# Designs tried in a protein design run: designed miniproteins, single chains, continued (2). Part 49

Each design is a single chain, and the fold is of that chain. pLDDT is the mean over its residues in the fold that is shown.

## One batch from the design tools (miniprotein)

Design m5687
Fold by ESMFold2-Fast:
Structure m5687 (fold): chain A 62 residues (1-62)
Amino acid sequence: SIAETIAEKYSLDELDKRIEELQQQIQRLQQSNSPAAVIELTSLQEQLRIYQEAKKIKEERE
């Protein structure tokens, strides 16, 4: 899976940093009511889910 590949490629610190960046982007975009923001939000939420899953996998392996 994509999450497993990411878990093997990146350190826990790198995953935490990316998760934080994605959460900040999502929070800013949630204040927008444009249709374009909905599409971008969906993409960012999917990325956040994948990176959170990758972190969980990495923690389970360590």
Scores: mean pLDDT 82

Design m5688
Fold by ESMFold2-Fast:
Structure m5688 (fold): chain A 86 residues (1-86)
Amino acid sequence: MELTPKEQAVLEEATARLSALAQELKAELEAAIAAGDKQRVAEILERLARAAEREAEEAEAAGALKVAELLRKMAEELRRAAEALR
């Protein structure tokens, strides 16, 4: 997939923000996994899915349509994983 410099920059910024959120949620996720709390794990995955969906909307508004598609696929996979735990 060929990304323009603008699309590449949008993807890097979105990925950095999503990685920061994942790092922020890491302790909560690890605690939930250790406790066997499937519901809390699902809630954390849903939060990440919503963040990815928001990043996809921002990418689309910026004209980075391929980046928006990738972020929406990420959100869908996270949402699917969360649903499988419920």
Scores: mean pLDDT 83

Design m5689
Fold by ESMFold2-Fast:
Structure m5689 (fold): chain A 63 residues (1-63)
Amino acid sequence: SSVEEKGLLAWEKMSEERREILREIAETLRKIGDGVQKGIDAYRETGSREVFLEALKEAIGEG
């Protein structure tokens, strides 16, 4: 293995703790985004605010 390859492995391991926290944040944001999109789609189909809110609540895990 080259010095460059060894450096990349060290950098990757050093960033592991940071990436774990960032992945949790990204996962939460993605979940919220998916809920909003699902709610918008449902609202566009039905014109119902209740359907939008139910879809959003389900995606966030509330109720």
Scores: mean pLDDT 72

Design m5690
Fold by ESMFold2-Fast:
Structure m5690 (fold): chain A 94 residues (1-94)
Amino acid sequence: SKIDQLEELKKELEEILKKLEEGKISPEEAVRRTIEILKKAKELLEDDPKAAQNLEAMIEMLETHGKYMSKEEVKEFIEGVIKFLEKQIEKLKS
């Protein structure tokens, strides 16, 4: 289901966050992986124009500024994406 796919993407983001915290991946690699997940989330939420527009803005932010972000800034960004996906999942369960 769409919910199951969004929950899997959220789980992938939580794993990226863990690896970034543990120093197993660079901030640049975390940004790259997060962009891929955001693109998949946008496809899943294409029927919600507001959600799709917010995801597109997140993608553009990371593509434009991601290479200049610190580890802490990347971490905060990914935490924000996880919270956004949690809200979308809850909305779909309602």
Scores: mean pLDDT 90

Design m5691
Fold by ESMFold2-Fast:
Structure m5691 (fold): chain A 106 residues (1-106)
Amino acid sequence: MSLMEFAIRMMAELNGIDLGEEPLLTRLSGGDDENGVYELSDEAFEILKSYKPSITKRQFTRGELLNILNDILLEKGYLEKGEDGTLHLTEKGIEEGRKENQQPPK
């Protein structure tokens, strides 16, 4: 699972939305660089639009999509911007990461 898909699934779970196991992002073109183009599923589009109502398109470059996800996580307090402009995980972000690493027993 990509970091972008993981972030979208986390945002869905925070809103009590159960997403199926189907891919939320489809790579349309480009390489694994920031210029690679991805299309949002209907579910991913609705989730991102709920956080950013200005979103009207379903196709984004990797860089654009990561910027959108970073903005949302900053607004929710899971990321914070340091004095040097770098993004850091907050205590809330660390706590959510710990929950994801807890696997139920077999």
Scores: mean pLDDT 67

Design m5692
Fold by ESMFold2-Fast:
Structure m5692 (fold): chain A 88 residues (1-88)
Amino acid sequence: MEVFEALERAAEKIREAIAEVGANDPFAVRERALALAESPLEREMVGALVDLTYMSEENRERVIQHLREQGYSEEVIEKMVELAEELR
């Protein structure tokens, strides 16, 4: 449950970063969103969401597989994908 709250906060930080630096530089968006993140878990969620948002379809499947290998539940991964689609 705390992970879902951290995901929602991370998505908000990414939206704030996009508003400040623009959507055209994924590197600048990632750096700014990480700077806005308030906890270690929120920083992890920012990294995952930015990767899922800006990666090609082929690389996105690789990121999803990596998240499974890291021990994230399917429910958390599904929420990450939903938020990343919203951030596009």
Scores: mean pLDDT 81

Design m5693
Fold by ESMFold2-Fast:
Structure m5693 (fold): chain A 72 residues (1-72)
Amino acid sequence: SMSEEERARELAALLAVQRAVAEAKARGWEILSVEVAVSPESVTATVTTSQGTITVTVSLEEARRLLAALEA
């Protein structure tokens, strides 16, 4: 079974990527690559586009709060 921290990290990564990709699409920018960096307190998604780079960070604190709400 996954720990709560592992589930929170997976949710943070999913949210960071989803938000960064959604922002690129809203701007009409072509997505070239997506990278995810995990730290002890946050997950950062970096989307490289033909027009520039979009970076979104989601804290594990935010992910834990959302996970608790989703599992209620």
Scores: mean pLDDT 86

Design m5694
Fold by ESMFold2-Fast:
Structure m5694 (fold): chain A 67 residues (1-67)
Amino acid sequence: MEKIVITVKKENLGELKEAVRRAGGRILEEKVDEKNNTVELVVEGDARKVASLYTGRVIRRIGDEIE
């Protein structure tokens, strides 16, 4: 059980959400950055499995258990 923060292009959000769902993860938060046309998604789940199922480009990723 890990929390990961993934930033993607807004157009790739649907693919990222699908990858999270298939990995058995949950979406905790969604932040839209209209200025940069990106979305930051906070996910609880298996970071490696999400990464393997998501084929789109990741702009930024932060994923570890923070105390």
Scores: mean pLDDT 72

Design m5695
Fold by ESMFold2-Fast:
Structure m5695 (fold): chain A 72 residues (1-72)
Amino acid sequence: MSKEERLLLAGWHYLQQGKFEEAVRYFKGALEKGSPSVRVSAKNLIRIAEMFSGKIEVEPVDEEPEEVEYVL
């Protein structure tokens, strides 16, 4: 099988483990050496990885908010 397909599989495996930075690196490698079909898949997977890395569900249960009002 092609090396580019292996890069997509490795990136997808890292994506499943929450290692989005590694996943993106592998997908970018597939973009450089991949066929048009592989490049389209890599672009879509990069977008997915970036969306997941950017989606941080924070449920703050802090008793006090940040001291933004330091106005005397």
Scores: mean pLDDT 68

Design m5696
Fold by ESMFold2-Fast:
Structure m5696 (fold): chain A 100 residues (1-100)
Amino acid sequence: SEVIEALEQALKGFYWTALELYDAGRLSEEELAEVLALLQEAAKLIRQLEADPSADVKAVVERVLALFEEARAIMLPHASPTQRERLERALAVVRELAAR
């Protein structure tokens, strides 16, 4: 599914950015734990779309978007310009899917 592939790519972008920020000492252990919890919930929802072809795609995409916006809010104050661009590109893809 194009939708699932796009959501998985966005999830990977958020995950790697969170790890980069933590490794750079720019994200605390508590902030990393919060971000990873949000991304884990998003991953669960994406897996539900893969498991159930009759799932409400729009509702799942909207929930994944909300989780990514929460994760972005935690990471954005600590992100470099390049990392901010990566997060914004990932979020823009999910917003486009939510608008369908």
Scores: mean pLDDT 88

Design m5697
Fold by ESMFold2-Fast:
Structure m5697 (fold): chain A 64 residues (1-64)
Amino acid sequence: ASPLEQRIYDNVMRAHYLLHLGKIDEATEVLKLVNQASLALSEGREDEAQRLVDEAEKLADEAL
């Protein structure tokens, strides 16, 4: 998988841990961002996908 695909996967896993911790709102927002990033990547919009992954990663890091 590409580095960007791997980062999407990693942040899905981080969102799962946030759900386990009871941080539902933060987990939901991370999942929305990585789903949008996955769609952007599938459509060839790599720059948009990267920005969305960066935002998801920052949110997950701040919440963990």
Scores: mean pLDDT 86

Design m5698
Fold by ESMFold2-Fast:
Structure m5698 (fold): chain A 79 residues (1-79)
Amino acid sequence: MKKLSEEAIKELEEVLDRLLKSPHPGVQALAEKVREALKTGDYEEVKKVLDEIIEQNRNDPLVLTAAAELKRLLDELTK
């Protein structure tokens, strides 16, 4: 189990707060699911949720863009 640092959690929460303000319901739903996974503080759980969202929303470019942004940030913060 790989724990996310408090700094990593804070950076991800800032992006999630912005996404939750999106008028797009799919982006809001993505942000809510990732926020719940982030409460575990577990890198693998957050990554799993993001990968599942990407696979399930392959036809929604806004959801894919938001998920890709979060996944890129997650990878950078955990290296």
Scores: mean pLDDT 81

Design m5699
Fold by ESMFold2-Fast:
Structure m5699 (fold): chain A 62 residues (1-62)
Amino acid sequence: SLPTARELAEAAVAGLEAVGRPVASVEVLDETRARVTLADTGEVYVLTPENGDEVGVRAILA
């Protein structure tokens, strides 16, 4: 089954926190979409089941 927006957001936040990247906000937009905002850059990522893993990795590396 596809991950939920909450599951994608939780995984992304955990990954970012593990590498010391502060998260300013997390917003669940709907069942499949979540928005994550980084505190240091203000950069915004929209997570979906199709790209959540890729976007999460990019956010961690940024």
Scores: mean pLDDT 69

Design m5700
Fold by ESMFold2-Fast:
Structure m5700 (fold): chain A 58 residues (1-58)
Amino acid sequence: SMALEEKLLAQIDALGAAAARMSPEEVARLLEATQRSVSPDWVKDRAAAALREALAAL
């Protein structure tokens, strides 16, 4: 549903914001955990992109 997708996108945004306050090692571990999760591929792709952006800026 649209409401569920909006909630998931908000959680991904919150994850990206949290990653900006983390060490590179913490962000790398979250990226691995995201890729191993059973979440839908689009959620994993969006979350991985946000984490990779944070990691590249560190």
Scores: mean pLDDT 77

Design m5701
Fold by ESMFold2-Fast:
Structure m5701 (fold): chain A 87 residues (1-87)
Amino acid sequence: MIEKKIEEKLEEILKLAREHGGPGFVKEAEEARKEVLEKVRNTTDKKELEELLEGVEKVLQALRQAVAAIASHNTEAERAAAEALKA
């Protein structure tokens, strides 16, 4: 079911936003989720649903890459602070 896959990807995006984003980003993610779900409910065209799924998957991939980059920066900053404290 394409609709179920879209919902699952949207939930993953919202989870990442809640874990790694600030309140403003969470609000934007929740608002975007509502808009996409409204389109899904009003769409009977299989091709349009496939395009929505592709778009959501691209957003999720980009967000996962951003989260990985943030995690790397946090690790480096934390290590730099620890080294400065010991030196």
Scores: mean pLDDT 73

Design m5702
Fold by ESMFold2-Fast:
Structure m5702 (fold): chain A 138 residues (1-138)
Amino acid sequence: AKLAKAIELKNEGNEAFKQGKYEEALNLYLGALAVLSAIPEKTADVLVLEGVILNNIGNVLYSQGKYELALSRYQEAIDLYDQALEIDPNNVEALKGKATALNNIGNVLYSQGKYEEALSRYEEALKLYEQAGVEPDL
């Protein structure tokens, strides 16, 4: 099924990223998004998976020092998590995903010297982790 193939590609991308193979990781993540884009109905689970992949793309871009592009991808992930939460307001994976993306935006802002803006994003992330019933690994 398309969903299983997208998960497979995402997991292969995660492994490439862990090995520092940034270009390979990006190509695998983009492949996962292409598979998901072919699914005609956007369920909360599909939106969450697209958000996770965009957040992972943001992590690769951040590791490459591409801060503006990383911020853009994290924001796209948040928008998808917000759409998932509109369908299912108690979706734990969407709440955790949104918190993780906000924390990652905070890390980019901190790296840019925007400390006050970074703190604001970290505080938003903490509140969402608490709502999801998860303690953040800060």
Scores: mean pLDDT 90

Design m5703
Fold by ESMFold2-Fast:
Structure m5703 (fold): chain A 107 residues (1-107)
Amino acid sequence: SAAERERQEKLAEELIKNAVEGIRNAKSDEEVVDIIRWTTEQLKQIKDPQLVRRITIEVIKAVLEWYGVPVAEDQTDLYGEDFNKLPKEVQEALLELLQHVAELIRQ
């Protein structure tokens, strides 16, 4: 329904805001990992695959920016050499997030 869509969109916007602000304010790799894992749990509440993708992209961008990795406005591939520059624990948390997303949207 339109009302359910509106609720899901608001929930997604709040989740993005909380995750991105949390990452920007993180003081350690451990805090970044905790926010990524928290986001993975919150994604269970999001039913729209497009909203799941949007949340995931915004979180990965925030993580890359926190580590000083350049992010292009039109960047669709968040893997490769730049991903390998992240701490191992952060890489593992992001891979857990992406595996969960794949299960939700059947990539």
Scores: mean pLDDT 81

Design m5704
Fold by ESMFold2-Fast:
Structure m5704 (fold): chain A 96 residues (1-96)
Amino acid sequence: KAEEYLEKGKKLLEEAIKHVERAEQFLRDGNYDEAIEHAERAIKLAKEAGKYFDKAYELSTDPELKKEIRELGIKSVAVTLRAIGIILDAEMKKAA
């Protein structure tokens, strides 16, 4: 069912968000290597979530559910970009 893939995607996205939040915290504390590790984990989880959202979207015929899936897909991309920003910032600060 489309809903089963949607729920799997939501759980992965929730984990991705927790990892990106932890990465931001490590970055603020000057723990750059841990910030990078958590940001990389967030990217992997957000990418996996995106795959489940794509599958849920393909299987869904409900316009309301499709709208929810699209919004979650956009959120997974936003988490990925946020995590990339953390990696870049941490690498620059390690070089300084």
Scores: mean pLDDT 90

Design m5705
Fold by ESMFold2-Fast:
Structure m5705 (fold): chain A 59 residues (1-59)
Amino acid sequence: MEEDLNGVLFAVPAEKFGERHGLPIKTALITTEKVILLDSEGNVVAEVPKSKLAEFEAA
């Protein structure tokens, strides 16, 4: 439960993902199991499986 951010590996800009989906997303926190999407105020907007975020990860 309190492990939501404990597995964070790194943070990346996710504004393009937000724009694509009409969400106010600023940053994505990449964890070992999922990605946590934050808005410009640092609030959690959504969480998604890491595989789903491959859409905006341009490699």
Scores: mean pLDDT 65

Design m5706
Fold by ESMFold2-Fast:
Structure m5706 (fold): chain A 83 residues (1-83)
Amino acid sequence: AVDELIAEARRVAETSTDPRVKEAAQRFIDAAERYKKERTPEALRELIRAGSELIDELVKAGRTDEAQRVARALGDVVREHGL
């Protein structure tokens, strides 16, 4: 789940020319790697926040299919790992 989430965010960062999308994707990758290592409620909250920001930027960029994939993968992590 977390590794799939990181892989999707890396694809978004690599394929996007929008600096806001790239920055949001990088923050999300950093938050996901932190959560994978720490497994703390604080790391999970930061992952959810960063994921929400990435989803918002993807929707604004018209990349709705990718926004839906990130949202689904994030939901799976939240269900499996704490909520």
Scores: mean pLDDT 81

Design m5707
Fold by ESMFold2-Fast:
Structure m5707 (fold): chain A 59 residues (1-59)
Amino acid sequence: SEIDELAEKHAEGLAERAKLATGEEPEVEIEHLGDDQVRVTVRTSKLEYEFTIPVSQIA
């Protein structure tokens, strides 16, 4: 889906940044929160990025 594609693209960008910053392979999680929101989390042992995409902006 377009929503999943956008979430994946953002996750990949953040994962690349996390990998460059830490030298670690990041863990990526994409979670549907309901109410037209998707949460993307990218984490390593040294840092965590989290953001929420409003589905209404990508529909």
Scores: mean pLDDT 73

Design m5708
Fold by ESMFold2-Fast:
Structure m5708 (fold): chain A 57 residues (1-57)
Amino acid sequence: SHAEEAARGAEAARAAPTAEEAQRWASHMGLYGKAGGPEEGARGEGMGVRALIEAGF
């Protein structure tokens, strides 16, 4: 399922060397649509990616 691959992507995103990489991943998953624009998706909600990982996503 996409959720399982998304969880692996979230772990990779949090380990990314820059917030820019996490932003790209968030946009790819469509997280930007829920948290706001793609720019805010990762930058403003960077913690959202980590929360997703902790929730098992």
Scores: mean pLDDT 53

Design m5709
Fold by ESMFold2-Fast:
Structure m5709 (fold): chain A 71 residues (1-71)
Amino acid sequence: TTITVRMSENDPQKGQELQQRLSSIPGVTDVQRDGRTITITASDSSEDLKPFVEGATPILEEHKALPVSSE
C-alpha cells in the first residue's frame, strides 16, 4: 500500500523529522521525501495497516501534513 502526504511548507528539517517518524510506524517499509511530498510504502498486511492508520494521524497533524491520494 502506498500513501502520499503533502506538507504545508517546504521545510527540509520538518520533512526529515516527519519522514523519520513515519518510518518508525510498524508495517512501513519505505518512506521517500521530495520537497513537500512524502511517499509512504506499507505492507499489504491488514495487521500492518491498522498501526499505520492509528499512528500516522497524530504525526501528520503535528507536522501540518495532509494525506493526498494520487488519483
Scores: mean pLDDT 68

Design m5710
Fold by ESMFold2-Fast:
Structure m5710 (fold): chain A 103 residues (1-103)
Amino acid sequence: SKEELEEVKKRLLELAKDNDKLVELYEELFGPAVAAVVRQLLEQDPDNQQLKLILSAIVIYRKEKVEESVLLDAVRYVLTEEYKASPQQVEQVLEAIKLSLKG
């Protein structure tokens, strides 16, 4: 629904601003080895908006049990409206998220 989409968009934007919280949530979900890799990636490129959005989407999907279609729509809106990403960049990020969600 429109309400679910708006809430997921807000959650994505909030989480993508907090590198420490992202690392903490990855440790909770996937363990300390994965969290260490996430920390290293964020330290190497702390302003990488696409990476932070991908990481945030995976967390929301795993913890909040949001429907994949709603999550992908929310990511598309954040990329286009907030980040002004190109259509090619949008599709690349969405495909990366889809692959990451299924394992």
Scores: mean pLDDT 86

Design m5711
Fold by ESMFold2-Fast:
Structure m5711 (fold): chain A 63 residues (1-63)
Amino acid sequence: MAAPLSEEELLRATKAVKNALDAASKGDIETAEKYRQEAADAVSDPLAGKRVEEAVKLAIDEI
């Protein structure tokens, strides 16, 4: 099933994910959580946003 994400939403989400992982790698968990929420908010579909948030959280937890 095709994801209902626009190219702009995907770019915004990707940028936020990069910033979240960068902050987490530096031990700045507060900033990482802020960008995790920003990544979820970048998509207009709440279900897709929740999936993005959970994926970023899992990636951060593996650092």
Scores: mean pLDDT 73

Design m5712
Fold by ESMFold2-Fast:
Structure m5712 (fold): chain A 103 residues (1-103)
Amino acid sequence: SQEQIDQIQQLLDQMEAQVQALLDASKAPSEVKAKVMALLQQMRNDILDALQTIKDPAILLTVVGVQFGGLSYEFGVVISDENLRKQIEDLISQTNQQIVQVL
């Protein structure tokens, strides 16, 4: 529904803002910040597109899970700071659970 799309969009926007704040607080290199934010924007676009195109709830849940799994893998490659990576991964995991509850 439109209400579910609006809720998921808000959750993704909140996650992006919180990740940006963590990157800034940790003083992450500008290249790392750029890569992390680009990965988040790509995932956001892919999830919002899936919400518009996929009508089967089980398939939609699978796509969302795959998108978040891929993001976690990429963060393991891009983010060398173990504490920062864990904080960001905990945040994306929490957001994934919140999106699953909306769907």
Scores: mean pLDDT 86

Design m5713
Fold by ESMFold2-Fast:
Structure m5713 (fold): chain A 80 residues (1-80)
Amino acid sequence: EEVEEVRKLITEAISAANQGDKEKLEELRKKAMELLEKSTNPLIQQALRDIIAAIDAALEGNYSKAVGHVLRAIGLLEEI
């Protein structure tokens, strides 16, 4: 369930970034921070930190950096 919630967050963040929806990206960033505070799994915590960094990079217009962080997050979730 936690892994699926984080995967959904990644999908929503990619969609929002592709649409240039900065308000949605900021909303998803807050949600990622809330999930990070509630998570007890170190791999999920690190994946959420990478998702937050990816959203920050997307908000700055650095999509290459955002993609790098997304790929790291996905890799961490695969180890669970």
Scores: mean pLDDT 84

Design m5714
Fold by ESMFold2-Fast:
Structure m5714 (fold): chain A 80 residues (1-80)
Amino acid sequence: SEVRETLLSFMEHVKKFAEENNDEEVAKKADEVIELIKNNASDEVILKKIQQLVELAIEKYPEEKETLLDLLKTIEELLK
């Protein structure tokens, strides 16, 4: 799926950014999403893990809340 390939690339970018900024928790959650996509998990399972990643990111970067929620909404619409 083109949507899943795009999401995988995005999550790999998020993981790399988190690793470069020594954010092990965000890197780990991004890796969990990557593994679910690579293992052909259901859209519901992938979305639930992304929701957990977004919640973690909002706790660490509350100034980015609006941007992160907009990204989550876009991903939810793509995985419908």
Scores: mean pLDDT 84

Design m5715
Fold by ESMFold2-Fast:
Structure m5715 (fold): chain A 77 residues (1-77)
Amino acid sequence: SVELQQTKLLARIIAALTEIDVLKKSASPKNQKKLDALEKKLEDMAKDLMTTKKSPAELQEIADQVDQIMKEAKKIA
């Protein structure tokens, strides 16, 4: 169901936020600011998923954005 897909995507974003928090704890101040910006994007996506019902296409777009954010976060670290 779309509801299950949305719940699973929210769980993935929460896991991603935890990974970024771990990366921030060992990062330089300059890299912490970059990771803060990525964390804010993930937080905004999580809030949107909690407040707005999404289509399958919108869920896929958000999933792709999460993957791109995590790729960028790991490159910064």
Scores: mean pLDDT 88

Design m5716
Fold by ESMFold2-Fast:
Structure m5716 (fold): chain A 79 residues (1-79)
Amino acid sequence: MGAELRTRLEGRLMATARKLGLPQDVVQALLDVIDATVEANKALPRPAIVELVRQAVERLMDELGLPQAVKDEVLAALS
């Protein structure tokens, strides 16, 4: 269950990151947050895990100072 969800979210993030030309270090930081959030919350229902991933990713993107258009595209990909 958790591995399938993680693979799906990572795949969507990587496709969006490639489209947006995001630096590899930024992509790796976002992937690490997705992995950590899924692992920490694996006992929760899938929709709750997805919402927590979106919240954690949004917070990291805000901390990194990414443009709003980039944040919107990444969050849309993680829905």
Scores: mean pLDDT 83

Design m5717
Fold by ESMFold2-Fast:
Structure m5717 (fold): chain A 116 residues (1-116)
Amino acid sequence: SHESLVIEVEEDGETLVVVVFTLTREELERIKEELERRGYEIVFEKVFSELEEVLAAIDEAVELLRRLLRERERGKAVLIAFDPRSEEERRQAEEALLYFGARVGEALLAVEAERA
């Protein structure tokens, strides 16, 4: 089951930042506990039930990610969950997860372009 997206952002063979999107609060809590055990500092954590709020949070999280990467911050984690209550909301949550992945990819490319 595709209940989470976890992206470990690496530079020079080391993980700098972990970005997480989950489709349940329970899965977010499990991943958060694992990341905290591994020594990561949670710098962003939001849980949503409405699509408009989660899309705005994705934009905020992506801008934070760009800042962390530019400043070469290490051991940070950014966490988002969309907890769907219906089949329709689950489809919206899956689309939001894909949108998040695409926006993270664009942020990584933008930061690399600024260094060129």
Scores: mean pLDDT 80

Design m5718
Fold by ESMFold2-Fast:
Structure m5718 (fold): chain A 102 residues (1-102)
Amino acid sequence: MDLLEKAIELVKKILELAKQAGDEGTAMMAETLLSLLRSLREHLEQGRLAQARLALDRAELVVRQIIKRAEEKGKTDPLWAKIAELAKELLKLLDALRAQVE
């Protein structure tokens, strides 16, 4: 499985769950992640490794913000616990993608 394709699918699932939770802020962060991962894909296809690294850096910052928020809310809400789980899996995929561009 393509790591980037798997990352995009995880972001789509996080977006779906954020909308289900009624949290527009987290939904907007997930939309930003989709834009960043699509930008990452284009930079990788064009051999723009510096731009790809910057897109990964920005994506990882957004994912860490989602994880922090979702872990705090997930202590009492299983929907947010699932968002935290998916966001942590996404962070691992982004770390693996980073190894391909460094």
Scores: mean pLDDT 87

Design m5719
Fold by ESMFold2-Fast:
Structure m5719 (fold): chain A 89 residues (1-89)
Amino acid sequence: AREALRRLAERLIRTAEESAKAAGGTAKGTITELTDERAVVEIEAEIDGKKYTVVVELEVDGDRLRVTITGKVEGEEEQVQSGYLPLLE
């Protein structure tokens, strides 16, 4: 479980870095928490002189994965979205 969450977190970071680069900016991701049941990824990006912080929380809930995305743009209020995804197979 922990290794599956790590691989998913690393893929999210890679996707964010590639997306930011395609937009002419930069992004860096860090796994801030990793357990057998939870992973937290923090992504910091800078695009067109604006700073973005995105926190993705992945939590195992039985046979599903709860995903919470918290996004913040410099100078703006924090936005939160959550949902569920089926676990990997």
Scores: mean pLDDT 78

Design m5720
Fold by ESMFold2-Fast:
Structure m5720 (fold): chain A 55 residues (1-55)
Amino acid sequence: SRLEELQKRLDELSAREKELFADPNTPSSVRREAILETSEVTLQVLLERLKEREA
């Protein structure tokens, strides 16, 4: 389902974000990009979960 695809994507992005933040040499622009991408997918997961419960 779409929710499963989004959840899997979120898990992958969260893992990558943790790796980037563990490396002190990661540029601030790259960290900012990772945060924004993870945040976007998190919101999509929350919205899909809400829709499935209301349907």
Scores: mean pLDDT 81

Design m5721
Fold by ESMFold2-Fast:
Structure m5721 (fold): chain A 81 residues (1-81)
Amino acid sequence: ALSLEEQLRLMELAVQHAQRLLDTLKEQGLLSPEQAAELERLIAQMQQLLEEFKRTGDRKFFDEFLQLLQEMEALLQEAAE
């Protein structure tokens, strides 16, 4: 099982990679304005959950973060079609 520190590190890396991917897709013109706005919203919510998880260590914020990752993956798959 992953330690709390390993879970936190994975969340930090996921946010970093999501932001980099968003920036790349925007620069390439591969996102509609609506898709870009939705991805920005999801990443902002992920960042907020990461900060709450850092502050509290509460598994609830980690579980909510995983749900947002699934939403982001679905939106990215839609953008790729």
Scores: mean pLDDT 82

